# Designs tried in a protein design run: designed miniproteins, single chains, continued (5). Part 108

Each design is a single chain, and the fold is of that chain. pLDDT is the mean over its residues in the fold that is shown.

## One batch from the design tools (miniprotein)

Design m19746
Fold by ESMFold2-Fast:
Structure m19746 (fold): chain A 120 residues (1-120)
Amino acid sequence: LYPMESKVIPIEEAKKLNDPRVKEILEQMEKVAKEGELVTDPYTGEEVYMTPEGRKVYAEAEKKIRELAEKFGFDPDELVALAFSIPKEVTPAVLYGINAIHKAGPTYMIPKELAEEILK
């Protein structure tokens, strides 16, 4: 389950923090926003920026999730959708919480609106 110690940090406040972990996450998100291609997320239907490198990581993660779903008797499509879904109303703070738990999370994929905010 999600760590109870996860802190939700707004992007404007995160940019002002002199914390190396927060800075690394912000730099990774900025890289995705600058180098990413605008694509439609097949699981949420939202427009997201995804890097070619992130697309490879996403495909490998999806493959592993599908293998786990088959092994444990879950629906592979539902488990993949659950693992990679980004809510339409997600804030930068929610993405930081997810990245604190899973390094393979939304660092490789950013909602269009969030990418536009980061590039300002």
Scores: mean pLDDT 61

Design m19747
Fold by ESMFold2-Fast:
Structure m19747 (fold): chain A 97 residues (1-97)
Amino acid sequence: DELLKLQRALLKALAEYLKEKGLINDEVANGLLNGEPSDENVLSAAKALGLDTVAKLKDPEAVAKSVADYLKNAFNYTLSEEEKKAIVEKWKEEAAK
């Protein structure tokens, strides 16, 4: 399943970023950071981020915007352009596995 694989890769990249920055709440820790999330949890989280199609997940600009919007709304954290690029590159790395 290409969609689920891309969603899991993106959420894994986001989880690592959130852990490194200390932007962790109980919901993120339990759903995205603690172990391998279930397929249901991956689909639910991806839907919340608006990344529910292969086309959106293969668009680096759409991915960066959705992640930036999520972090601004959930944590009041503004991503720099360098941070957006780092997240997208990490996602591409995970998606290639």
Scores: mean pLDDT 71

Design m19748
Fold by ESMFold2-Fast:
Structure m19748 (fold): chain A 100 residues (1-100)
Amino acid sequence: MLEVPESTISSVIPKEVFEEAVRRLQELAEKYNLSPELARNIAGAALFILGVAVTGTEADLERLLAEFREALRRKGVPEEVIEEIVRVFRELARRAREAR
């Protein structure tokens, strides 16, 4: 997995996409009653994935999404919830790339 500094992530993600990511992650955490620890881990992963989406290659993004799915499975998150989270991440990553 690629190392991306927080300052790099915040400077390359379009503000509108960043704000939408925060909102959608809050909605997911509320919808599925995620623990505060799990919600924080998902939020951190989302920001990192968005940073890689704008700075890395498509192969890097796909690798991160695959690793993220496996990490959630290890934590006992249901597959249906994992699929919805990954779907949101893919949409946000696509928007981040389109917005530059």
Scores: mean pLDDT 74

Design m19749
Fold by ESMFold2-Fast:
Structure m19749 (fold): chain A 83 residues (1-83)
Amino acid sequence: GEMEELLRRGERLYEEGLRLVKEGMARAETLQEILQWIGTQLRLIGLYLDLERAVKEGNIEEAKRVLAEMEALVAEVREQLAK
């Protein structure tokens, strides 16, 4: 169903986001950069938990909103690593 598809997309974004954060942390040369990556990881975790809650509650609108925020965050991280 639609909720199962949204959750599967969120799981893929979460896994990709964590891999990208790990790469960012490995490239970090300052404590400030490390803290920024930790902040990004916490944001990603929070969004994934929000997605799981929305799916569990059957709130399709909220699940789509959270998924869009996850997609935007992962895209932002990819752009940061391309520099």
Scores: mean pLDDT 89

Design m19750
Fold by ESMFold2-Fast:
Parts: structure tokens; sequence; C-alpha cells
Structure m19750 (fold): chain A 56 residues (1-56)
């Protein structure tokens, strides 16, 4: 499923209205924040493994 206002709101912990505003005003920044939120949701064990993978 593509990114919807509801999905963005859930990932970032904000209201759907705020997500809609951010998506229109700064869609690139929203993508970066979603990536950060996804990493933050990963357990510390897996998150530690992800860092070495990004820096091979």
Amino acid sequence: AELSNAEIAKMLGISPGTASKLRREDPEGVKEKLKEAALAAIPPEVRAEAEPFVDP
C-alpha cells in the first residue's frame, strides 16, 4: 500500500490533518521522517544490526 495521510500520521504519531499539511508543504521531509520513524520502531537488537549494513 502506498503512503496515505493515515499511515503517515500513524508512523509519525501526529494527526492526519497535520500529516496532510506536511505532505503537501514538504513531501521530501515527510519521507525522511518516515524512514527515521520506521528505524525507531525496530527493536534495539535489529536496529544495531541495521547500522553496520548501511556502512559496509
Scores: mean pLDDT 65

Design m19751
Fold by ESMFold2-Fast:
Structure m19751 (fold): chain A 57 residues (1-57)
Amino acid sequence: AKTPEQILKEYMAALPASKEQLYRGLVKALHPDNPNHKYSPETVKEAFKLLNQLAKE
């Protein structure tokens, strides 16, 4: 199973590249309104929390 950290890393590697654009892209991808349930809902929520914490630079 993929950890929230692994999911976040995969999405970061796949998305185009300014820090702010990457953050917005990840917010959209992990947003509840846009989910594919490729991953468990719980794991996606944890990845979203990590993203928000990383945005506090």
Scores: mean pLDDT 65

Design m19752
Fold by ESMFold2-Fast:
Structure m19752 (fold): chain A 61 residues (1-61)
Amino acid sequence: SAEEEARALLEELAAETDIGRAFELAGRIQQLIDTLPDPELRAELLAELQRVWEAWLARHR
């Protein structure tokens, strides 16, 4: 499902070391989240994406 794919890609993003690949993963996760019909689930996953992305940026400056 799109939810399962988004969660798997979030784990992949957390482990990613290349900025170009990280940007591609973040964009793909955003696209998957946008296809979800449940607004609460979309909000939850968007918050998780923001958290993971901020943590990634903090590790890489």
Scores: mean pLDDT 83

Design m19753
Fold by ESMFold2-Fast:
Structure m19753 (fold): chain A 85 residues (1-85)
Amino acid sequence: MKKKKAEEELEQALKKLLEIGKYLGENQPAAPSEELANELIKAVETLLKAIEELGIELDEFEKRFLENLKGLAELAREILEKKKA
């Protein structure tokens, strides 16, 4: 049961990241909104948890891609912190 939930969460997180990427590519916003930043952070966190729960062995490309996503989520957190202050 827990593994099936992790697989579903992985799929949902990947779909969400794809939706965010499509939105940014098609709409070319000047800056991400607070809502978009929150969605990005949640999707990255869900993806990381699902990978850990499933015990997925990452190759060099996948590891680098994941580190880039973590960096993007940190930038999104900084934007949210500035809006809360």
Scores: mean pLDDT 72

Design m19754
Fold by ESMFold2-Fast:
Structure m19754 (fold): chain A 83 residues (1-83)
Amino acid sequence: MIDELIDALRKGDYDTAAELLGRLSVEQARELGRRLDRDNDVTLAAQVLMLLRSLGRRDLLTAVQEALSPDLLTRAKGLMGIY
């Protein structure tokens, strides 16, 4: 599921990505955040945070943000235009 989600995001299939994100548990969202941090993928992290915010899934948004390093989170928020 997480690999399918990342593949959808990389292909620009944001409708599929949003559906898969909405199906995550809080623990799966933390694991996604840890993978994004390990990969140091700022663009993908920004896309995930934007989609979760758009979906109103504050619980999943918080879980991903807490799993990202402060540096990666700051850089991702910069790409989103959020301070």
Scores: mean pLDDT 83

Design m19755
Fold by ESMFold2-Fast:
Structure m19755 (fold): chain A 82 residues (1-82)
Amino acid sequence: NDLTQFYNDTLSSRLQGVLDAALAAGTASDESARVLQQAANGELSPVQAVELLRKQGDDKLADQVMDAHLESNRLTLELKKK
């Protein structure tokens, strides 16, 4: 499904950007970086990644994952309306 592919591609790109920025800034722990990479690869759902990041105390990264998920979903729904 083209809409599912668009959502997955958009989410993966956004999550990779979050991971790359966090690694460049040295703000991600090894565990948080692993969770972000797994989410970007589609191995974890965004909800699962958010839960794991919050359990690790990385609320800022959890919020960024949630924002990426919500924005990717919103853009996909807008594409569907056209």
Scores: mean pLDDT 83

Design m19756
Fold by ESMFold2-Fast:
Structure m19756 (fold): chain A 85 residues (1-85)
Amino acid sequence: MIKIPSLAEFQSLSDEEQLELTKKLLEEILKQAEKILSPEEVERLREALEKALEEIEELLKQKRREDVLAAFQYLAELARKFQEM
């Protein structure tokens, strides 16, 4: 079980560290989802999360830090919900 960092902890990281942490968070979401969702639902979630990661990479390149934080907060909430189910 991966510890989901706080928003403040995430903000203290470099752009590269924020991206790597986001990747780990997506892997955790998929791992927990596999226990609850059908294979078809997991595949749809995987596609959506891969697209979200690409969007976050683009936001980081554009220095849109507030949008990156909002995206991370959403993914962290999603990960917590799957861990609690």
Scores: mean pLDDT 78

Design m19757
Fold by ESMFold2-Fast:
Structure m19757 (fold): chain A 92 residues (1-92)
Amino acid sequence: SEEKKKKEEEKKKLEKEADELAYEGYEAADAEAERLVAEGRVAEAIELLQARYKEAEELFKKGAKLDLGIASKFGGYAYGLQKTAQRAEAAA
């Protein structure tokens, strides 16, 4: 059905986005946060990680409507960001 094809295309798009964020997006955010902390810019590192966390929460909600596996990937990304933020706060 037409509706089933649209849902499969949306699922495939979100799955790709989840994989990109869980791998490349997290690595980039973690590296940038570590750089900011090393420069004494801890508040900016926390702000960056909080912004990325809110993005991950929105994607988690979208994923949960389509597939629990996709939602789990966004949840993992959010959890990783939270742990990076805790490390940045501890370095302050």
Scores: mean pLDDT 76

Design m19758
Fold by ESMFold2-Fast:
Structure m19758 (fold): chain A 69 residues (1-69)
Amino acid sequence: SKKDKVIEQVEGALRSVEPVATPEELERLKQLYQEILNSKTDEELEKGYKQFLKELSEINEKLLAEARA
């Protein structure tokens, strides 16, 4: 299902970011993961997934900025 594919992608991203994210950043992403798991509609699922990707992108941008500093 669409939800199962989104969950698989989110779980993969969480495993990838765990060694480089701060505890606070990881907690935020896990909260979004729980919202995705608890989504009751496709609209809620898509909104949660979009927010997860946005937060993940912000972590990546921060890591790139820190590497340049």
Scores: mean pLDDT 84

Design m19759
Fold by ESMFold2-Fast:
Structure m19759 (fold): chain A 85 residues (1-85)
Amino acid sequence: SEEARRLFEEAAEAARAGNFEEAERLLKEGYKLAKEAGDMETAIEGFAAVARATIEVLLEKGELSPEEAEAALAALEETRAAQLA
């Protein structure tokens, strides 16, 4: 799960840099590794972190409106909280 956590951190950094192709690759690898380890909490948190970074970058680039970004972030947090409950 430590390796999966590292991959999710790298995926979030790639997303923040606007490198969505690399972010998706790292996210998929991290998710696979977390699932194989039975660490679904790390998988859920990792996915949420990468999704949040992606939403923030799309907002900064004007590809997402502030209202759309707020709705997406709220939906992401609700989904994350429900999956971890």
Scores: mean pLDDT 82

Design m19760
Fold by ESMFold2-Fast:
Structure m19760 (fold): chain A 69 residues (1-69)
Amino acid sequence: SMEEEARRLKERVVELVRKGAEEGDEYIREADRLLTDAARSSPPEMHPLILEVQGEAQRLGGELVKEKE
C-alpha cells in the first residue's frame, strides 16, 4: 500500500539523517536523493506523504544540529 511505502521511505530517510549528523553530509545527500526519486516516480496521491516525510527529516536534522551547538 502507499502507506507502507511512505513508512519505509520515512524509516530510511530518518536513519540517513541521523547517520548524516554523526558521520557526514554523504548520508544527508543520500536522504535527499531518496526523497527526490520518490517524488519523481510516485503517483500524485503519495505526494502529501512524501512532503510529510521531508518535513520530519528537516525538523530532525535541525534538532540534531542544535544538540551539538
Scores: mean pLDDT 78

Design m19761
Fold by ESMFold2-Fast:
Structure m19761 (fold): chain A 92 residues (1-92)
Amino acid sequence: MSEMEKFVEELMEKYPIFREPSPEFKKKTKNPISLGEILERLKKGEISESEAIRLLVEMANDVIAVNPKDSPEYKAALELLDELADYDRSKA
């Protein structure tokens, strides 16, 4: 398992709400993506680590864009972005 695969699996445990796209997220977002889909693409070798990071940022930003600021989804997306920033910092 790559370090990125392990990181995405840890995110799926911390943020189970993002394991699969919600019905509301699917309706509001043209290209809904989830942590589960990102992990599957990584395991299949379909995306690089840098592409996975980009997809994680896009997913979190899409969640922030379509959810109210007081929603658990919005708060979880901000926390996920902070964890991703810490991951990038640890790799530098």
Scores: mean pLDDT 77

Design m19762
Fold by ESMFold2-Fast:
Structure m19762 (fold): chain A 85 residues (1-85)
Amino acid sequence: MTYKGVLTTPNGSESEVTVELTEDSLKIYTLDGHAIIEGKRVSETTFDVLDLIRQVKGTGVIDKEKKKITLTFPELNITLTIDLK
C-alpha cells in the first residue's frame, strides 16, 4: 500500500514524502521520487531500516491507528517522525 505523509526532522523541518508499505518492506520516497529510507519488516509493527543518504541503520515503528511512523537511528541520536495522510 502507498501513503502520503509528512516527515519531521529533530530540528522541526517538514517535508512531504511517499511511504510504500508491503508485507515485507517499508520504503520512503521524496516528492521527486528518490528513495531516502528502506526497511525490512521484522514484525507487524517494526522494521529494520537504512537511511540511504547517511548510510546508517535504525529501527522503524508503525502505529496505523495513530497514522504515524517513528524512525530511530541510535548511532546519530536522531528520531524522525512521519504523519500519514
Scores: mean pLDDT 83

Design m19763
Fold by ESMFold2-Fast:
Structure m19763 (fold): chain A 55 residues (1-55)
Amino acid sequence: PSPETIDKAEMLAAWLISQGVSAEEAAKAIAERYGLPEELARKIAERVQKSLDAA
């Protein structure tokens, strides 16, 4: 996927996780929305969750 698609997926994952959605559920949502492979979507959601936990 393009860098712009990754950025949008990260933003959506961050919003979903901030609303109380699990990283696993956020990964499924961004995979469906942006047509990402499940493995990549999971890595994005996990990375976003760790970033939010560190902030």
Scores: mean pLDDT 81

Design m19764
Fold by ESMFold2-Fast:
Structure m19764 (fold): chain A 56 residues (1-56)
Amino acid sequence: MKEQQKQELIERAVQAARAGDGAGVIEAVREANKISPDAGVETAEAVQRVVNEKGG
């Protein structure tokens, strides 16, 4: 049940990060943390991968 919500939040955070929407990233990570700390970590890690793609 919570897995679908987690995946939706990860997708939203990644899309926000690619668009340069810092507020959208923060909101998605915050909502993921409300599901579980692990979901928050996974969402933040997905955002970090997008940042690393741009930074090299």
Scores: mean pLDDT 78

Design m19765
Fold by ESMFold2-Fast:
Structure m19765 (fold): chain A 115 residues (1-115)
Amino acid sequence: SRAEEIEEEAIRRAEELIERMRKEGAPALPEEELVALAREAGRLVVRLAELLERLEAGDESVLPEFEEAARRAAELHARVLYSLAVSGDQALAQAAVRALAEALGVPVAPEVVVE
């Protein structure tokens, strides 16, 4: 599937970005920036779902928008995940997860995160 090929390419580029940030010793993003990126990533995931439904209905005209949205979403997720991994801060992780869930329209239950 062309959509699957686009998603695989976006993931590959995101993995390369994580490796570059790790090699450069990039610091974790401040909470405000991290939350903003998580929220943008969540909005892009919603948009990607809408574009995927149109592609499945045979509307190939949305392929360029799907490709760009997939690339941007993967990049933003990579930056968020990298910052969470290097910070080790549970409060920061909770803030990012809440921002993402709110953007996705998913109700966030207060869950006890183990480790």
Scores: mean pLDDT 80

Design m19766
Fold by ESMFold2-Fast:
Structure m19766 (fold): chain A 55 residues (1-55)
Amino acid sequence: GYPSGEQAAEMAIEGARSGKWSGKQVEDWAVLAAAMGNPEAAQRAGKAGIEAGSA
C-alpha cells in the first residue's frame, strides 16, 4: 500500500498487541514512521512496543 507515518505506526501497534512482532520490529517501524514525517505517531508506536515487551 501507501504506508503513511500514521499507517506505519498503526501497523507497529497492531503487531505489538497481536504478538506477531518483536519489540525490535516495533522499534524499527517506529523509526520508519518518524522518517516518513510523523514523529508523534512514531513515539506512540515506540511506547506500545515497550509496553508489549514488558508483558
Scores: mean pLDDT 70

Design m19767
Fold by ESMFold2-Fast:
Structure m19767 (fold): chain A 68 residues (1-68)
Amino acid sequence: SVREQIQRLIDEFEEKYPDLPQELLDGLRDVGDQAVTMHEAGEISADDALAMVRSALRTLAERHEAAK
């Protein structure tokens, strides 16, 4: 399911960046929840929902690497 794919993406990201601030992880989970909710409401496709999460992951990864 889309929910399971999004959860896996977030879990893998958390494993790769264990020192990421909790506030940023909470924000990422909120984006994931929003994407799932919009998809379940029929507002966006599964691909759109996954693209939203992947975009958020890229932004956080870039910000995290720049902050080192």
Scores: mean pLDDT 81

Design m19768
Fold by ESMFold2-Fast:
Structure m19768 (fold): chain A 97 residues (1-97)
Amino acid sequence: SEEERKLSADFWEDTGKKIAEILREAGLDEEAEKIEAIFKKLAEAIRAGDVKAQAKHLAEFDKLLSEVAKKNPEAAEQIEELLIQSHVEYSKKLKDL
């Protein structure tokens, strides 16, 4: 539904900002900018119902997270923990629609 797409887009755009904050605290400012841009584009693709664009931006995120894990494993672990927590929160918000 349009409401579900809006909730999903807003949720993941906000999650991208939280991931970027973790990266900035770790001194990874360039990676933080890239993550925010990826999640903003992901949110736009979700709002548009563009599944192909969603898959593309998720793949870009996976690649960047792999690069972060090589540079700063602690920051990558914090991001993975946030993503697990975000998945649980998102599932609860969807049930409330």
Scores: mean pLDDT 88

Design m19769
Fold by ESMFold2-Fast:
Structure m19769 (fold): chain A 96 residues (1-96)
Amino acid sequence: AATLRGEVKGGGATAAGHAGMVASQGFYLADATEYWGKGSGGVEGRMTGGPLAGGIAGQAAADFAYKSGGHYLEARAVGKNGGTGEGRGEGDSKPA
């Protein structure tokens, strides 16, 4: 099993609508939601799909927009054995 997570340092932000993700970090929920992605500073993509989505056979993309001292986390993921999903978080500033 492989999961990708990290922390975004800087201004505070909130990942609204993501089970188990907060502004600076996310984490893996094996059964209902998986988070993975890539980036530098903490990135994860949300994906809905039970054990079929597991296995790190998916792909993920995440983008960070830092503006006005805040961070914005946007991530998207697609799994071979699961569906697609996206994650978002926002802080003091709006995404670029």
Scores: mean pLDDT 31

Design m19770
Fold by ESMFold2-Fast:
Formats: sequence, structure tokens, C-alpha cells
Structure m19770 (fold): chain A 92 residues (1-92)
Amino acid sequence: ASARPFDKEEAEKAYEELLKNSEPEIQELLKEIEKEIGKENTYLIAKALVAAERQLAQNGRPALSVAQRKAVLENLKQQILAQKEKEKAAAE
């Protein structure tokens, strides 16, 4: 995604709020993701998860369980890794 001032601030805030409200398993997963794809991409993943939970609340649906949050984070991580593989192939 293109960098915009609001994107950075909102993503960072979403990441901090997610960490504060997350189970230890989610916190550890976020740290592993950060090690693999960097802080910027981890902030984007956190923002996407927070946005998904906001949409659920807006539609009167229950919040995501720990297992569901892990699944969302894992899927987002795989998308970023797939993009990095394409970038690596393009650089060859």
C-alpha cells in the first residue's frame, strides 16, 4: 500500500491497541511476523485485523476468537510472503 500520513499513525495505533488487548499467543505471533516481514508490514496486518473486527461489530456480529484472530493473521502473513516471493522473482 502507498504510504500516507494517516495510514502510518492509524496502523501504529492499531498495532499498539491489538497488543494491549491480545492474548499472549497473538502477541507472540505478531512478534514472529515482525521478524519475518518487518514492522511496516506487521502494522498493516494489525490494522487489517482491527478493521475486520470493527466490521463485525458494525454488523452486530461477535468479536473474533483467539483461533480466528490467529487464522486472520496467518492468512495476512502468507499474502505478504507471497508478495515478497513475487518481488524476489522479479528482481532475478
Scores: mean pLDDT 74

Design m19771
Fold by ESMFold2-Fast:
Structure m19771 (fold): chain A 79 residues (1-79)
Amino acid sequence: DRVLQVLARADEELRRLAEANKNAPEKEFKQKLIAFYERVKAELEALLPEASPEQQRQAQLLLQRLDEEIAALRAEIAA
Protein backbone atom coordinates (compact mmCIF):
# COMPACT_ATOMS: atom_id res chain seq x y z
CA ASP A 1 0.00 0.00 0.00
CA ARG A 2 1.72 3.14 -1.29
CA VAL A 3 -0.37 5.46 0.90
CA LEU A 4 0.62 3.54 4.05
CA GLN A 5 4.27 3.59 2.91
CA VAL A 6 4.16 7.41 2.56
CA LEU A 7 2.58 7.70 6.03
CA ALA A 8 5.16 5.36 7.61
CA ARG A 9 8.02 7.38 6.09
CA ALA A 10 6.32 10.63 7.15
CA ASP A 11 6.07 9.37 10.76
CA GLU A 12 9.80 8.52 10.79
CA GLU A 13 10.72 11.88 9.20
CA LEU A 14 8.53 13.76 11.70
CA ARG A 15 10.26 12.03 14.64
CA ARG A 16 13.69 12.89 13.19
CA LEU A 17 12.62 16.48 12.48
CA ALA A 18 11.39 16.91 16.08
CA GLU A 19 14.64 15.46 17.49
CA ALA A 20 16.86 17.60 15.21
CA ASN A 21 14.92 20.74 16.21
CA LYS A 22 14.29 20.07 19.93
CA ASN A 23 16.53 23.04 20.85
CA ALA A 24 15.46 25.28 17.93
CA PRO A 25 13.27 28.37 18.43
CA GLU A 26 9.56 27.41 18.25
CA LYS A 27 8.91 29.66 15.23
CA GLU A 28 11.79 28.08 13.27
CA PHE A 29 10.55 24.56 14.11
CA LYS A 30 6.99 25.45 13.04
CA GLN A 31 8.28 26.82 9.70
CA LYS A 32 10.13 23.53 9.07
CA LEU A 33 7.04 21.57 10.13
CA ILE A 34 4.88 23.48 7.58
CA ALA A 35 7.39 22.64 4.81
CA PHE A 36 7.34 18.99 5.91
CA TYR A 37 3.52 18.77 5.87
CA GLU A 38 3.36 20.44 2.43
CA ARG A 39 5.82 17.82 1.10
CA VAL A 40 3.78 14.93 2.59
CA LYS A 41 0.63 16.46 1.06
CA ALA A 42 2.29 16.56 -2.39
CA GLU A 43 3.41 12.91 -2.05
CA LEU A 44 -0.12 11.78 -1.10
CA GLU A 45 -1.70 13.75 -3.98
CA ALA A 46 0.73 12.11 -6.45
CA LEU A 47 -0.49 8.65 -5.35
CA LEU A 48 -4.25 9.31 -5.64
CA PRO A 49 -4.64 8.23 -9.33
CA GLU A 50 -3.20 4.75 -8.55
CA ALA A 51 -4.98 4.27 -5.20
CA SER A 52 -8.10 2.16 -4.60
CA PRO A 53 -11.38 4.07 -3.98
CA GLU A 54 -11.10 3.37 -0.22
CA GLN A 55 -7.45 4.51 -0.18
CA GLN A 56 -8.41 7.66 -2.15
CA ARG A 57 -11.13 8.43 0.44
CA GLN A 58 -8.68 7.97 3.35
CA ALA A 59 -5.99 10.01 1.57
CA GLN A 60 -8.48 12.84 0.92
CA LEU A 61 -9.35 12.95 4.64
CA LEU A 62 -5.63 13.06 5.48
CA LEU A 63 -5.06 15.84 2.91
CA GLN A 64 -7.86 17.87 4.53
CA ARG A 65 -6.27 17.34 7.97
CA LEU A 66 -2.85 18.41 6.62
CA ASP A 67 -4.37 21.60 5.13
CA GLU A 68 -5.98 22.42 8.50
CA GLU A 69 -2.72 21.79 10.39
CA ILE A 70 -0.67 23.90 7.93
CA ALA A 71 -3.19 26.76 8.26
CA ALA A 72 -3.07 26.55 12.08
CA LEU A 73 0.75 26.59 12.12
CA ARG A 74 0.86 29.57 9.74
CA ALA A 75 -1.59 31.46 11.99
CA GLU A 76 0.56 30.72 15.07
CA ILE A 77 3.71 31.98 13.30
CA ALA A 78 1.91 35.18 12.18
CA ALA A 79 0.78 35.93 15.75
Scores: mean pLDDT 82

Design m19772
Fold by ESMFold2-Fast:
Structure m19772 (fold): chain A 90 residues (1-90)
Amino acid sequence: MDDLRRANRLIQQALQTTDPQQQQRLLQQAYRDLVRASRQDTYSDDDIRIIDDSRRIAQQIFQRTTDPDVRQQAQRVIVVLNRARRRGRR
């Protein structure tokens, strides 16, 4: 649960950052936190809301960035979040 909330905060910070190197680092940290959170067997309604919010923000980063490394890291984050959302939809 804390890993998911920390990942959301890191993704929000990445959206507010204009430095591509810092955005890439923040998204890489968020990805690691999301991979750890993906080992969780069940998701609460609050967890699903955080996943949906994180997906929205990561998609904004992906669409707005001109840096290919930031785009790749945002895509990786989106993929993990989509996988988590599908598991939570049961």
Scores: mean pLDDT 82

Design m19773
Fold by ESMFold2-Fast:
Structure m19773 (fold): chain A 59 residues (1-59)
Amino acid sequence: MPTFARSNVLTLLSMFPNRKEALIKYIEREAASGDGASTPDAGDEALTPEEAIALIRNS
């Protein structure tokens, strides 16, 4: 299962605050395809797709 850097998810939220549903679909699609997954930076948190989606919904 690919993971998403927390900072990247927060950046996407900052850039597209009114597109939360599109961001959630993006995370789901990337998780399903395995594309775009990257290792987070040493100071960053690795989120599962479910955690990334929850962060987007709760923002």
Scores: mean pLDDT 71

Design m19774
Fold by ESMFold2-Fast:
Structure m19774 (fold): chain A 65 residues (1-65)
Amino acid sequence: SEKAKELAKSRAEVTVEMGVRRGIPKEKLREIVHFNIEALARLYKLSEEEKKEILEWADKKIAEA
């Protein structure tokens, strides 16, 4: 579902933003964010393609932080 994918992206974005605000090192933040995205993918029943898209998006956000 497109709506479920957007909700998962929104939740992942909040996790990245809060992690950056708390001063978590990028490598550790990546591990935490990936763990949370895996949990969100299970909760929202995302496809492997949708999950990969969110993971790649999150990696880019962390690198740009």
Scores: mean pLDDT 80

Design m19775
Fold by ESMFold2-Fast:
Structure m19775 (fold): chain A 116 residues (1-116)
Amino acid sequence: KVYEWKDVPAKKDVLFVISSRASEEEKEALRLAAEKLRKEYGLSVEVIEEEDLAKINYSEYKYIVRILDTPDPNKLILQVFDVKKGGPAAQETVEKGSVEELAEKIVELVLKVLNK
């Protein structure tokens, strides 16, 4: 059988990057979102600290998810970065709420980008 391009192993789906300045609630929300994406949607998801980003080949991932600070301490930016395109695929400003609410918003944003 002649190998087609479809026979090449798929790249990993999503990389979650935890900022060195992230609160414990933000870390827990990212972990919870990653677990939900793995268990309910069968996605290949990894969570790393920002300082470890240089130690991994992030180009193997389709998307990078980050939580960014805003000048308003009650607001966060959720960003899904498209690795192949070299730019944000989606970005949303959210208010700080519960860990579960933040995790749900992260999951929804990732699924929207994946057209699921």
Scores: mean pLDDT 77

Design m19776
Fold by ESMFold2-Fast:
Structure m19776 (fold): chain A 80 residues (1-80)
Amino acid sequence: MEELEKLKREIRELLEQMRAAALAGDLARLEALMREIEKLLVKMGEIVRKENTKEAIEFFKELLAEVRREAAEIAAIIAA
């Protein structure tokens, strides 16, 4: 769980940077930040798979839902 909490914090920091990049119209930075988030999500998925607990699975599902909501908001900023 400590490693999952650390990855969650890193992903949240990257999401904030993505929002800033979207507001600045920096699509190249936005794409690079997206790739970093994808790498962290893959790493988190591997940890969840190894632990195979209901708690870890639920934690990952909740974070995926959060990432999807944030991505939709970022997309709306770009579209505006």
Scores: mean pLDDT 85

Design m19777
Fold by ESMFold2-Fast:
Structure m19777 (fold): chain A 85 residues (1-85)
Amino acid sequence: SSIIEEMEKLIKQTKDLIAKGGSDDDLAKIANKVVKLVLEGLEDVIKGVGLALRIIGALLDRQLTGDASLLLEEMEYALEVLKES
């Protein structure tokens, strides 16, 4: 699936940005792409919206705490859900 491949690339880019000390703006750009893929990739609209809100919440947590661990965890969780769909 092209959506799965793109999601895996975005997760790798997120890990690389975290390792390099990437900015909140760079992480927000990737998170926006992840949200779009989740909304497009899931036929269950309620489940898709739920995952999108989790990613948005994790991005806000990163902006408040400076820790991207939750953002990465939510992206990886969304990838697993997309793989099972």
Scores: mean pLDDT 84

Design m19778
Fold by ESMFold2-Fast:
Structure m19778 (fold): chain A 62 residues (1-62)
Amino acid sequence: SEEIAELREQEAELRQEIAELERKLAEGDLSVKQELANKTAALGIVEAAIDFLERLKKEKEE
């Protein structure tokens, strides 16, 4: 569905943002720790939403 496609795009964007923040942290920028934690939590929420919608779609196909 369009909703799942949009969430998958958000998932990909968050993964890219997390990778950049992890790079900055590895270079010694400790100021990004909170933002990295927030983005990681947001990724978890997006992944849970994708899983929920995919399960709901399967139930409607039964």
Scores: mean pLDDT 84

Design m19779
Fold by ESMFold2-Fast:
Structure m19779 (fold): chain A 99 residues (1-99)
Amino acid sequence: MSLSEQVEALLDETTAVVKEVAATMPPVEATLILFRQIALNTEIWVAVRTNDFEALRQALDDLIDFLREVRAKARERGDDVGAARLDGLISRIQSLKAS
């Protein structure tokens, strides 16, 4: 599988999980989370399309930090399932960064 295909699949899964977790939150907080994810997805796609490995690595680090924040909010609300799914995504992004 190409790096572009791996990134696309991972972003699709990340978007789905974050939308599900955000749906349990107050509307304003959910909206801010989703807008931040759109911005991060855009940074990752630009880095992939421009073949900028340093920009991609930074964008993936920013995505990991964002997912850790969303995971903390999920745990505070008792969404243990959402938090566990976010943990899995964080691990997969870290593995992709290392390759």
Scores: mean pLDDT 85

Design m19780
Fold by ESMFold2-Fast:
Structure m19780 (fold): chain A 100 residues (1-100)
Amino acid sequence: SMRLTAVPVNLEKNPLVKSAEQSPLLPREVKEGEKVTVELTLHVDPGTKGSELDVEIELISPTLGPVALLKLKVGPFEITETDGVKTVEVVGDAEVVKLL
């Protein structure tokens, strides 16, 4: 079984993302075939208004280390929006991830 404790955003690879936070509740363990949904809140540069942002998100297991790197397209952001919220679905096979 795989354990997910965080879904970090690599800010060095995402220069338009100023900070990121995760929904406070995640399953501590993901079993084979189990689906996990996580919510990510991205605080983005206002210059992204009306554009789409390519974001890399790394999933880390406390026992295995990095288990997946996700390349996502986020947006388009509203003209007045300074923050973005996205949901990511992880299936218990760490190589299967879906943006919701």
Scores: mean pLDDT 52

